# Designed miniproteins, single chains, continued (4), part 49

Each design is a single chain, and the fold is of that chain. pLDDT is the mean over its residues in the fold that is shown.

## One batch from the design tools (miniprotein)

Design m13685
Fold by ESMFold2-Fast:
Structure m13685 (fold): chain A 80 residues (1-80)
Amino acid sequence: MKKEFYEKAIKVLEELKKKHPEYQDVFDRLIELIKKAYEEGKTPEEIWGELIREVQRLPGKERSFAEEALKKIEEIYKKM
């Protein structure tokens, strides 16, 4: 597994959490999902798929901020 993807994805979510503390719960869920998937030995592709599914379950405002996080993580994923 690419440890670099894991570390960069978590960093993006932690930075967005600091910038948008009102959506802390959303970013914490995404961070926990990435950590769990990494511990389970999932590939970056599998982690990315799980992130998309989780974001699609969110209500409108929360989904908008989570989609910003997905876009930043997608850029990291595409550079690997």
Scores: mean pLDDT 76

Design m13686
Fold by ESMFold2-Fast:
Structure m13686 (fold): chain A 96 residues (1-96)
Amino acid sequence: MTEEEVRELVEKAKEDAIKQVGKSPEEVLNYFKKKADELIKKVREDAEKEGLSERQINRLIGIAGEYAGEGLKSVEDEINRRQALEEARKALEDAL
């Protein structure tokens, strides 16, 4: 398990949350949080299977937590962007 693999797993979880949960902010955020928790557990299990030291495992979990935090912010930003676009679209339709 590498830091790059951890980053890729978080990025995939973010993309899956944005694509699969139908535009409800709460559902998208909860989906990502659940996937991030599952991902952190997987990182620990895979690192333990590879025979990494407890210090190395804790470092990878810390990195996974950091990337999950960044991913959560990105998901929130994308939700806010989509809501703003939908509100602008409705305002335009109501104007004409």
Scores: mean pLDDT 78

Design m13687
Fold by ESMFold2-Fast:
Structure m13687 (fold): chain A 72 residues (1-72)
Amino acid sequence: SEEEFDELIENIDDPEAQQKIIDYVESLLKELGVDKETRLEILKTVARYLENKDRDGIKAIFEELKKKLEEK
């Protein structure tokens, strides 16, 4: 859920929260039917944002994916 994802982002310093963010984004991409190559590139971007503790970058990706799921 959006609330669960926001809580994970608040705990971005926690390696377990970082892994859960990656897993959650990957699950959304799979649900959207995104191909493996595109999915891997998006996950690399997410991993880079996590390394930089870029909460806004992660939130932007999540909001875009959420919007696409709601339009489906």
Scores: mean pLDDT 81

Design m13688
Fold by ESMFold2-Fast:
Structure m13688 (fold): chain A 90 residues (1-90)
Amino acid sequence: SADDILNMSIDELRAKLNKDQQKVLETIEKLVEKIEKAPSLEAAVDIAEKYVAEGKISEAAAKSILVESFLGKSKEEIIANALIEQLKEQ
């Protein structure tokens, strides 16, 4: 369930994923790091839109990262919720 995923560490979550899903997790981790380091909201949106345009992540997952980052959620929560959205698009 989603609650089970949210209560797991990122390492525990990674261990339960197959290789393709682990690559998705790595892509999300990199995007979250870039958004957290972005100098403005406009820069964060541009980075996320580029990842979507390059087919690296779904629009739903990118939007989840942007919204939750703006709300000040933990990095672990942002990553877990984005992974849930991305896996729904598979």
Scores: mean pLDDT 79

Design m13689
Fold by ESMFold2-Fast:
Structure m13689 (fold): chain A 74 residues (1-74)
Amino acid sequence: MLRAEVELIGSDGRLLGRGVGAGTGTPEGAANAGGANLIASGKVSLKEGERFTAVGRTELGEARVEGVAQGAAS
């Protein structure tokens, strides 16, 4: 399984929280191809309405997504 790390960064660039976990994907030695599913768990203190950038990292690469913390979405 892939090792997964996720960081949540505020709109001002500060670290809001970090989660670690595991994911699944194509092993590097197999094909250097395929996707990865990442599951990271951790406690993050987010205020409702606060903007964030989620940065996921594994051995296969890094991905970023932007969002807003909301009670309905949390």
Scores: mean pLDDT 57

Design m13690
Fold by ESMFold2-Fast:
Parts: sequence; C-alpha cells; structure tokens
Structure m13690 (fold): chain A 75 residues (1-75)
Amino acid sequence: KVEEKIERIKKSGEETEKKLLEYATDEQLENVILGSMEVLGVDEETKKEILAIPDYRERFEKLTELAIEKIKKAA
C-alpha cells in the first residue's frame, strides 16, 4: 500500500516536472518549489538547501523524496 503511494508520487512528480519545465516560466517554477516546501512543512535549513540547488529537476527530485518520507512517517 505504501509502496503504491510512493510509486504514484514519483510518477506524478515526473509528469508535473515535465509539464512545468515545458510550459512554466522561471518565476512560476520557483513559486511551485516554494509552495511545495510550505505544503510539506519543510524546515528553514532544508529550504535553504533546496534553493541552493541550481537545477530545477534536482529541486523537484528532492521535494519528491521529502513527500515520500512524510508519507512513510504517516503510514
């Protein structure tokens, strides 16, 4: 059950990343990253680490990892 949710999140994250990189402006991409960090309840230190990553794809991958961790803790 948890593994199915993790796989769905990974796939959804990859699809969202592709669409955002294809259609969104840099400002919209940054806003999505910031909004995702707020929704996930990411601490200030972790936010700084994510924002220090110059590549948006790596930022999305890091956010997906954090989302998976949150789900594992809740399950």
Scores: mean pLDDT 73

Design m13691
Fold by ESMFold2-Fast:
Structure m13691 (fold): chain A 87 residues (1-87)
Amino acid sequence: LKPGEYRTSIVNGKEVTEVEPESDSLRLLAETLARTLGLDDFIRQYAEEKARQLVRFAKEHKPEEIEIKGDEIEVEIVRKKLEEAGL
């Protein structure tokens, strides 16, 4: 998997979702979510936490540009959250 890519597999009849994380904190979240959620719910919760971290970073550091990577759904959620925060 490339950073930001998702994969779904079936293990013992259960759907397991994996993502290649872009940061160590997102890796820990991904490991927690992978055992409990389907793909769409996983992407949504992962994207919301990523957005929260990016909003905090942007408010503290005021970068000129913010690059958003990941799944199409993830990118849209992150963009919306940044826009709602006035970024």
Scores: mean pLDDT 66

Design m13692
Fold by ESMFold2-Fast:
Structure m13692 (fold): chain A 78 residues (1-78)
Amino acid sequence: SELERLIAEWNELADERLNASEEEHLALFVEAARALGLDQRLIDAYLAVLDAAKNEAPEAVRAVLAAAQAATAALQMP
């Protein structure tokens, strides 16, 4: 899934750069979320949570992305 790919890319970049590229991670998340067709308000809400969490720990950002993935999967249920 796009969110799984984004989480993997986020973890890989975080390992390389110690969160020096958090803005790049956010851009990747927005692109993937739009590709999945998520509502812009939902995207904005997740970005706000990511922005709040990024100053605490990278693990918190990863957890939010995992939650977003679960929410996206639920939205695809018939």
Scores: mean pLDDT 56

Design m13693
Fold by ESMFold2-Fast:
Structure m13693 (fold): chain A 73 residues (1-73)
Amino acid sequence: SAVEKAKELAKKGLEAIKKAKEEEDPAKYAGLALKGIGDLLEAVLIGEKAGDEEAVAIAEEAGKEAGLNIKPF
C-alpha cells in the first residue's frame, strides 16, 4: 500500500543519510545525501496524502535522526 511504501522509504532514506555521514568522497556523499533526503521527503508526502499520521510520524522521526527538519508547511 501507499502507507507501507512511505514507511519503507523512510527507512531507506535514513540508511542513506547514515551512510553519507560516514563517506569521505564528496561525490558519493552528495549522491547518498540527496537520495536520503529525497526518500524521506517522498515518505512524508505519501503519508500526508494517505492521511496516515503514523507514516508521517515515522518519516519525521527518521528525518530528525538524520539531522533534518522535514515537516510539511
Scores: mean pLDDT 76

Design m13694
Fold by ESMFold2-Fast:
Structure m13694 (fold): chain A 70 residues (1-70)
Amino acid sequence: HHMEEEIRKIVDKFVETNKLDKEAIDELVAAGVPYSIAVALLARGYSVEEIKDIYEGYKNPEEFLKKLEE
């Protein structure tokens, strides 16, 4: 519950402040990566290819996000 609200705030802030590449986000979403995860990973400097490879190994978005927070 609270984690979802905090992730949303971080995602929105990074999209506005860092002007993230919308084409990269759209490509990741088309590949099955959730919007919030795509934005969070791009904001951390991961490439589209890296995010696709990692996410394909992690079918559970919650587990994937938990690993990033650590």
Scores: mean pLDDT 67

Design m13695
Fold by ESMFold2-Fast:
Structure m13695 (fold): chain A 66 residues (1-66)
Amino acid sequence: GTTLTKTGKAGEVLEITLPNGTVLRFPARKVDKDFTNTITVTIDGRQYLITQKSKGDETTVTVTEL
């Protein structure tokens, strides 16, 4: 499946446009400890694996179509 990745600094909003035209928005945040959050979502009948990683003032979001 297609993989889309965006990285941003604290205070930015990361926008990822899916193949169907849907825009997902993720706020970039500053963290004291590295964290990773992974969720699976269904949008317009398609499943996506979303991984958010935050390290210091940088957030990286990866969206993979399943």
Scores: mean pLDDT 83

Design m13696
Fold by ESMFold2-Fast:
Structure m13696 (fold): chain A 88 residues (1-88)
Amino acid sequence: IEELKKQAEEALARARALVEEAKKDPAAFAAVEATAAALEPKFQEAVEEIKKIAETEGEEEALKKAYEFMTEAYEALAAAAEAALAAA
């Protein structure tokens, strides 16, 4: 679980840096916002799955799934920001 937490923290740090850079360009930031909007349905699905895992497998397994989802979400935001900045 510590390894998954570290991966999520590293993904967050990368996403934060790229999103802050994208905020300087309205077009790049619009791409990040579109990616965030596309993640909303996946966020709802992830919350339901994490809740189910907490009920059936326990809190530790739920935390593992939560860290996996956070890593994927932050990586998607970072990739969107990076691609938009490269296109600018």
Scores: mean pLDDT 78

Design m13697
Fold by ESMFold2-Fast:
Structure m13697 (fold): chain A 61 residues (1-61)
Amino acid sequence: MQAVSDEQMIAAVARDTGGDEEDVAVVRDYLAKHDAGESLSPEELARLQAALARWHAARFG
């Protein structure tokens, strides 16, 4: 692969962490909004941070 797409990275992290489908959806929505130049609401940012913290804990302890 010359580059890893956002979708491929999301799929890989979900596979590695046994990822919650809701957490995967939150990260996917963030990347879609970022690519569109849209800002997340504070509530969306809180959900993203919680998802990433859970994924980090699952992957690294």
Scores: mean pLDDT 69

Design m13698
Fold by ESMFold2-Fast:
Structure m13698 (fold): chain A 101 residues (1-101)
Amino acid sequence: MEKLKEEVLKLLKEKSKEEIIKAIEDFLKEKGESTHPPVVSFAEGLIDLLKAGKDPAEAFSELYKKLEDYLKNSDLPEEIKEKIKKDLKEFLEYLIEKLSS
């Protein structure tokens, strides 16, 4: 996961806000209905912060930390936490694929 996070942060510094927003919107359109709500909220929150003029890398780091803190402090079953982590991994891999092409 750390390596995926670092690769996303690198791409967020290199790509335009418009390209980043489009990649996230495409993810939500293709995968949103099959993605766990905390990861959907992360993706939607990232779009909102980017549209509000926040730096993409800063917005991503802020929301990523919020999601990590939520998972660490939540009393959710471990099975559900692992599914959320899997969905987060798939979201990060999707962003890397779309933004690196």
Scores: mean pLDDT 86

Design m13699
Fold by ESMFold2-Fast:
Structure m13699 (fold): chain A 104 residues (1-104)
Amino acid sequence: MNTEIEYERVEEALERAKEEARRAGDPVPAELEELEARLAELAEQAHQSDPEKREELIKEGLEVAARALELMAEMLERIGEREAAEALRRQAEELRAKVEEWRK
């Protein structure tokens, strides 16, 4: 999968998690908005950057995405959505594994 598809997959997962939080009446963490803003900034910079800088920006973006997924997993677990929380944690683990592969 290319990085653009991974980013869309993360955004879809975060939106679904935010909907579950809103239905449960639990507020979305303020830290999530900061992480989503950082992801958007890194994606924009990666598209405008030369190939060498793009690789570093993509790695940072995947790390920020993994953190956002972990944060929402903690929230889902608090509201009793354990299976959804586990799915987000697995997605975060997959992103971290991709970053480690790209460090070669």
Scores: mean pLDDT 77

Design m13700
Fold by ESMFold2-Fast:
Structure m13700 (fold): chain A 84 residues (1-84)
Amino acid sequence: MLEKALKILPGYSENEAGAYAELTKEWTGSDEPTGDRISGAMLRVMALALDPSLLSEEDREKLKNIIEKYPDSSVAKLAEKALA
């Protein structure tokens, strides 16, 4: 949820906080963005950007959804790199 993400990520833009909340939801199925869940989701996107051979079809769809919803976020930029 955006409001909960903004409490965890004070000083981030609404777009960045929203992208992290959506990424956490997509991979955990939870609307509760915790620092650990956000960190885990970000590390996973970074790993997939470094080694795209680890991408499943499910991961591709989740990353495409983040790019569509939050195109200017750092998460979307890493997702685009992973899908390239």
Scores: mean pLDDT 71

Design m13701
Fold by ESMFold2-Fast:
Structure m13701 (fold): chain A 80 residues (1-80)
Amino acid sequence: MLEDRLRLLERALELAKEAESPVVLLGHLLTAARELGLSDEFAYEVYDELREKYNIPESLGIPLEKVEEEIERLREEIEK
């Protein structure tokens, strides 16, 4: 579970940074999930949990800095 969440967020962040045009993070999460063989539902769950954890309103996009913060947190938890 944690390893899948980490892989999803790392790939979504990579896609977001490589994007030539602005795309919402959820789009990148869905693309990453499909590439990694994870469900669309898992991508939605990760997106919702990230939004709730960092108290980000639906009117605001999730900043990439918060995605990077979550990636580092997950790495620390996995390496325990």
Scores: mean pLDDT 75

Design m13702
Fold by ESMFold2-Fast:
Structure m13702 (fold): chain A 81 residues (1-81)
Amino acid sequence: SELEEELERARREAEEIAREVEEESIEEVLERQKKAGIAKEERARALAYTAGKLRGIGVLLQHLLELAKRYKLSREELLKL
């Protein structure tokens, strides 16, 4: 169904953004390594937290996709969850 395709696309986008955020965080820390400081560690932690949240959204979207497939939910029915 179209809903299943939309949920799968959203899940893939969330996973890709999470990966990019995590990779960017690692690269940023490595590139700026010579400027050791608490502020950089705080930023790296914040970016890692954001990546974790985006992956959590991806997991939620995967569960919604599974529910949509199993119960053949419409967009309106999904929004009521």
Scores: mean pLDDT 68

Design m13703
Fold by ESMFold2-Fast:
Structure m13703 (fold): chain A 74 residues (1-74)
Amino acid sequence: SRPITPEERKLIEEAMRRKKEKYNLTPEEEKKLRELMETLARNSKSLEEARRNIENTMLPDIALEELLKNTKEL
C-alpha cells in the first residue's frame, strides 16, 4: 500500500482527537481505529471522500454501543 500523505494524516489526527474527546478509547482501540482510518484514506478517491469516510468510521463494538444508547433515548 502507498504511504499516507501529510493531508490525509492531518485528517486522521483531527478525527482521532474528536473521537478521543467523545469516547473513552483504550490505547488498543485508538491503534485499531487509526489503522482503520489509514486504510480508508488510502482507498479513497479524493481527499474529500477520505474526510467523509474517516469522520463517519468507528470500531464495530463502539458503534453498536452508541446505536443502543440512541435507541434507548427514543
Scores: mean pLDDT 76

Design m13704
Fold by ESMFold2-Fast:
Structure m13704 (fold): chain A 71 residues (1-71)
Amino acid sequence: SMADRAGDAAGAAAASSGAAGAEGAQKNVLYTHRAKTPEEAAKKAYEAAKELGGEKAGRDSQRAARTAMGG
C-alpha cells in the first residue's frame, strides 16, 4: 500500500540520519501504515523518527514519507 511505501521510505531516511537502525525503521512502518494521506504519514513518520534520532531524523523521515505517499 501507499502507507507501507511511506513507512519504508521514512524508516530508511530516519536510519540514515541517526535514528536506531532496524528499530527506527520498524517504528516508522508501524506508525505510518494506518495513515491515509501524505500529510498524516509525514506527521507520524516525523514523530516516530524524532523520538529515536532527534530533529534531523524526524525531518528527513517526514520528507521521505510525504514523497513516497504523495508521489
Scores: mean pLDDT 73

Design m13705
Fold by ESMFold2-Fast:
Structure m13705 (fold): chain A 86 residues (1-86)
Amino acid sequence: KEKEKKAKELLKKAKETRRQGILVESEYSLRAMGYVSEAIANKDNPELAQKYRDKAAELMAQGNKEGAALDAKAKELEAEAKAILS
């Protein structure tokens, strides 16, 4: 009964961690989209347009990295819960 309660709490924390990962990735994606729009608006200035594209790519990469870290944390919590229930 105590083991079931602890496993349930770990699964809840894992679910919350996955939701945080989605929110983080969405935030970085929206910021990157903003810079893509700036690059398009400045298409007649190739140097500035490229700078905006590079910044968008950097934000996408960072979002993917942070999202992956949170997904890994959620998997660790799920594995702990499974071990308790085994």
Scores: mean pLDDT 88

Design m13706
Fold by ESMFold2-Fast:
Structure m13706 (fold): chain A 78 residues (1-78)
Amino acid sequence: MKLSDEELEKLFKEADKDGDGTLDFEEFKVLLEKLIGKEFVDSLPDSFLEALFREFDKDGDGVITYEEFKAWVRSQQL
């Protein structure tokens, strides 16, 4: 997956249901569904998804900001 900054912003905004600029765990799952497909996300154990969420949540505040999401995606060369 190779994503531009514009594509990342669109995906983040589509997952951000309340428009506050952060994703909780449920909104994060929506973001993953957009990236890799709902059926694939549904096949993953919640423990895996929670571990992945924590990798994005660099502040440890229980939400993911757009900057944390973008930084992680860039570190994966996506």
Scores: mean pLDDT 73

Design m13707
Fold by ESMFold2-Fast:
Structure m13707 (fold): chain A 93 residues (1-93)
Amino acid sequence: SKLEELKKKIEKIIYDGLIEAGVDEEFAKKAAKEIAEGVVELLKEGESIEKIKERVYLAVRNALLLAGVDEKKAEETAKKIAEEVKKLIEEYL
């Protein structure tokens, strides 16, 4: 389905961004999958793309902080990932 393809692409963006930030592979895989699944749920519920971007930012930032990434790097990385996810959703819809 188109939503399954979108979910995989979102998962890949989040996973790659977490790995680049130095997050452990197993943690990055679990976090990326859970966040991508959450995004698809919000899309099915009719949430705005801006609200989804905010949720991705918060979830990715929290994952980075839990993984031991410093606050400044976590915020900058999460902002970049959230923007990339937003652009992907806009292109897909």
Scores: mean pLDDT 89

Design m13708
Fold by ESMFold2-Fast:
Structure m13708 (fold): chain A 72 residues (1-72)
Amino acid sequence: MSKEEVEKLIKERAKKFGLEIKKLVVEEKDGVLTVEVEYEATIDGKKYLVKEREVQRGSEVEHWGEVELIEP
């Protein structure tokens, strides 16, 4: 999957689920694709900043995520 395809899919998913993207970085270096995305999600009236990072190396995928409460 190309950098442009990944960025498009993330934006389409965000639009479908009504998520506000605050940061989106898609980088490719030496066959390694790194995706970093930050978006706001409202759950039970509270706002959270969700940060996700994914690294793809061929068929290998590593995923990290963290959630931060920004409005109680």
Scores: mean pLDDT 77

Design m13709
Fold by ESMFold2-Fast:
Structure m13709 (fold): chain A 120 residues (1-120)
Amino acid sequence: MKRALVVGAASGAEEGTRAAAEAAAEALREAGYEVRVELIELPAGTSAEEAFGVAFRRAMEALDAGEADVAVAIGVAAAGQGPDSGKGYYAVLVDGRLAAEAVTDGADPEVARRLVEEAL
């Protein structure tokens, strides 16, 4: 059975990040993957890019360890503390390669789902 990991890392946007991670997980389950979801809460003031870096590193570690065949990394920061706040960063990794990526304003479950469908 094919295995997938979805990693969502968030600073102050935990509910939206969970919704985006679960949307990606649903798309992966529909594609026949066994899916694990990992949610990482980060300190206030962490940027969306930094949150994404944390999620991406965990996704790569899982792929390298043979824990998953596909990984999704999602990083989100809450709006309200700077010009780059409120962004969501997404990547889908297939066979250790970046297959699809996106950037949105806020956490977007529809984009997370579409990105998985595009990558597979």
Scores: mean pLDDT 84

Design m13710
Fold by ESMFold2-Fast:
Structure m13710 (fold): chain A 92 residues (1-92)
Amino acid sequence: SQKEIQDILLNMVDKVKKVVEEVEKDQKNLELLTEKLEELKKLIEEGASLQDIQQKIDELVDLMKEKVDEITYGAIHTSLFVNMWNVQKMQQ
C-alpha cells in the first residue's frame, strides 16, 4: 500500500538522521545534512514520485560522500539503496 511505502521511507530517513547526529561533530555540516534529510522527508510525506525521491537520495549521498568518513558513508549509502530497491519492488 502507499502508506506502507511511506512508512518504510520515513523510517529510513529517521534512521539515517540518527546516524548523522551521532557521527557528525561539525555544527555547519550537521545543520546542512539535517536540512537535506528534512527536505527528503517532506518529499516522501507529500507523495513525490519514486524518481524524485531517488534523485534526492542521490544528492544527499553525494553530499555525505564529501562530509562523512568512508565507513559511515558506506553504511548510510547501503541502507538508503536497499530501502529504495525494496520500495521499487513493492510498486511492481
Scores: mean pLDDT 73

Design m13711
Fold by ESMFold2-Fast:
Structure m13711 (fold): chain A 95 residues (1-95)
Amino acid sequence: GSTSPAEGDVLFRKGDYEKAIEKYEEDLKRLSRDHPAVPLTYYNLGLAYEKLGREEEARRAYEKALETIEEIYETHPFPELLKKLEEEIRKRLEE
C-alpha cells in the first residue's frame, strides 16, 4: 500500500510501547474530540499500556475510547468498526 502508517502504530508493531504511548498522546492533543480516529487512538493507547503491565492506565484509556464512541457514533464514517471496537474494549475491561 501507498499509505504511510501512523507513527504510533509503527512503534507499537515494533514493540516500542512507551514511544507508541507518547505518539498516541501527541495525536490525541492534535485531533479534535469529534475526529473519527479518536476512539481507535484511545484503544491503541490502552493496548500499549496493557503490554507494559500498566493495567490502571490501560483501563482509563479503554474507558475514554468508550466515551468517545458514544459521542461520535452517529457521525462516524465506519459505525460498524466502532461497534466491534466497543465489543473488544468491553471484553478487555472484564479482565
Scores: mean pLDDT 78

Design m13712
Fold by ESMFold2-Fast:
Structure m13712 (fold): chain A 80 residues (1-80)
Amino acid sequence: MELSLSQASKILEALKASNLEGEELAELIKKKLLELGVSEEDAEKVANFFLDHEIPLELLKSLSPEELRDLLNRAKKLLE
């Protein structure tokens, strides 16, 4: 299931309120995706993408909601 702009905006707000990196950042993203109705399988795929690519929190905080939505949806597809 594709992530919506409103779901990405809620994740971005959680990211901006945090100072987490690596595994802790991946767990936050997974938790927020699950809260937004994303399947456990898809949420785990996105979390693994962030762990594997070591994406820094500061880069994520600098993205627009549209850019974050596109990144999260791409992460789900790349792990298929």
Scores: mean pLDDT 76

Design m13713
Fold by ESMFold2-Fast:
Structure m13713 (fold): chain A 100 residues (1-100)
Amino acid sequence: MMEEIRRYVEELREEIERIVEETRREIRRILEEKLKRGEITEEEAEELLREAERLLELARREAEEYLEEGLEEGLPKEMLELALGVVEIAAAVALTVVRR
């Protein structure tokens, strides 16, 4: 039981990091494309990147804390998976901000 749940939490942590890193790469790609097209200034791109990165870092931190507390409290796998939902929502919001 305990060993299985710890392994599951490690898998969730890896998935969270994957979502964050893939989202960061997509954000950089979108902003680079907009800069090349002259749709935004360098300063605007830097501000959007900072805003998006702050949102992703906050969500990652909250999800990590939730997983640590959930592991200590003995939460079921279905509840631990809510950490992924938090990060996925933050990723969608960050992408929406930079796509405007």
Scores: mean pLDDT 84

Design m13714
Fold by ESMFold2-Fast:
Structure m13714 (fold): chain A 74 residues (1-74)
Amino acid sequence: SSERARLEAERREVAREIAEELLRIGAEVDAEIKASRKFGIPISELENLSEEEKKYLEELLAEEMARVEAELAA
């Protein structure tokens, strides 16, 4: 029974890590959508952004990641 409890705890830990990873992926997607809307360029063409526009995307990503980290810490 203790072994079953340990395996269940390990399974829950893996599920938590997957959920946290999905939140981080969501933050990246949100930043890309915001940049796409801001610059009027499709998400598939974000690689064609200027260096200044790429910097703005990096700032958006940092903001969305900060929100995820705050949510995970709460």
Scores: mean pLDDT 82

Design m13715
Fold by ESMFold2-Fast:
Structure m13715 (fold): chain A 78 residues (1-78)
Amino acid sequence: MSREERIAAIREIFDALDKDGSGTISEAEFRTAFPFLASLLPSLNEANLDALFKAADVDGDGTISEEELLAALEPYLG
């Protein structure tokens, strides 16, 4: 799977979680998606989950945007 294909799949996962169309997902929604993200990104594991969400939540508001999620997942896309 190419980097572009992984980004597209991550966007699809984000859209599936963002059921209300707010443009953001909560930590609970992120945790629900984690097994799908780990399947897509083999280097991603549960030990990284809390650190990854904290890194993505740049504004500290308890939600993450699609761009923040992609930025946090950047080290795992290679």
Scores: mean pLDDT 76

Design m13716
Fold by ESMFold2-Fast:
Order: C-alpha cells, then sequence, then structure tokens
Structure m13716 (fold): chain A 74 residues (1-74)
C-alpha cells in the first residue's frame, strides 16, 4: 500500500539523518549513506509507480532535489 511505502521511506530518511548527524562518521561514510538511501528510495519509487505513477514522479523529483542539497553541505 501507499501508506506502507510512505512509512518505509520515512524510516530510511531517519536512518540517513542519524548517519549525517553523527560527528564520528567520516565524509566517506556519509556519502555512502546518501548513495544507499538513493538506491533504497529508487526501489520504493518503483513499487509506488505500480500504484500511483504521478505520485512516484513527484517523490523521485523531491528525493533527487533533497540529495543534491545534502551533498552540497558535505
Amino acid sequence: SIEELENEALRLYIELEDVLNDPSASEEEKRAALEAFRERMEEIIRELEKIDPVLAKKVREGVEKALAELEKKL
């Protein structure tokens, strides 16, 4: 369901924030976390496309924009 996919996406974002906000994490570890988040979100977006392709497109655009901004701060 869309709700289950939204909950999984939220969980992935929280995991990403934990790594990005960890002062002991290296830049390499933070970049790896960003890439892992991108890949896992792409799987969620692919499942979402089967249910709501318009919403999936908006989520993909939002994720790409957010990742670009986060990467600039590294």
Scores: mean pLDDT 84

Design m13717
Fold by ESMFold2-Fast:
Parts: structure tokens; C-alpha cells; sequence
Structure m13717 (fold): chain A 68 residues (1-68)
């Protein structure tokens, strides 16, 4: 198991986070699907990528994306 760390900036949207995940993993998430945390989690799970479900996406948080 590997973990990728993604820092959350003060003005970051779920779309910004999706772009960083794409940069690190090669997977592209359509912005229309990144309107909710639940939508993001569901799309990532399809590719064996797991985000901590307790993540708040607050500024200064470091998100942990686990690869199976």
C-alpha cells in the first residue's frame, strides 16, 4: 500500500484537488463529477484510490490518498 499526500490550499476547490490527483496518478476526473466529496470518493474508488472519508478539505489540511 502507498500513500500520496495532497496539501489543501486556502482557496482550493474539489476540482483543484482532482487536478492534483490527476498530476500524481494519471487519472482524469471530470469537473462536473467533483461537485461533492461523495462524488470524488466514488470516482477514486473505481481506480483503487481511497481518500480518508473523515477529510474535511479545510485549508491547511493534508489529504491522504491510498493506492491499493
Amino acid sequence: TRTILIPVGPDDTLQDIGRRIHELTGYVLPESELTSKEGLLARLAEFGLHLDPDATFAAGETLRVRIA
Scores: mean pLDDT 73

Design m13718
Fold by ESMFold2-Fast:
Structure m13718 (fold): chain A 63 residues (1-63)
Amino acid sequence: SREIESLLKVVEENFSPEDQELAKKLLDNNPNPSNPVVRELQRLLSEGRYDEARELIRTLTSL
């Protein structure tokens, strides 16, 4: 979806290659943009809360 593509662009511009791959894995497992996980990630990224977004990605991809 366009929402997922927009999230990936922000991730690619602001995150390390390792965190980009984890974010792609998270979004592949959660392709619905209305999913609470995707919505929270979008909120954190839109607010510039990149450290919290990274921790969310890392936590959810380790489970």
Scores: mean pLDDT 79

Design m13719
Fold by ESMFold2-Fast:
Formats: C-alpha cells, structure tokens, sequence
Structure m13719 (fold): chain A 68 residues (1-68)
C-alpha cells in the first residue's frame, strides 16, 4: 500500500542519513534495496518524490524559523 511505501521510504532515508546524510541517487537506491523496496521505475519515482517533499517541508520550516 502507499502507507507501506511511505514507511519504507522513511526507513531508506534514515539509512542514508546514517551513512553520512548523502542524497546522491546511488545511495538512495542502495538504501531502498536494504529497506525492501523493489527496484522498479515507478517505485524509484515515488521514493524520489517522497524524499523531495520531505526536504521541501524541512526547507520551509527552516526558512520560517530564520524569519523569526
């Protein structure tokens, strides 16, 4: 389900952070495999979109805090 994909994506992002906070595509693919996400184009696009959305939210929070 989409909820399971989101949870696996969070797991993959945590693995990337643990490996040094890299955001390169190869590190994403390795973390996704370790998190149990199959290497399909649709799932890769979903992982990228989820990661991008999480980053956008983090950036917005940081920008708002900087304005205070």
Amino acid sequence: SEEELLERSRRGLELIREKGGQTDPEAFEEAAREAGVEPSEERRELLREIGRKLREIGDEIQRELALR
Scores: mean pLDDT 61

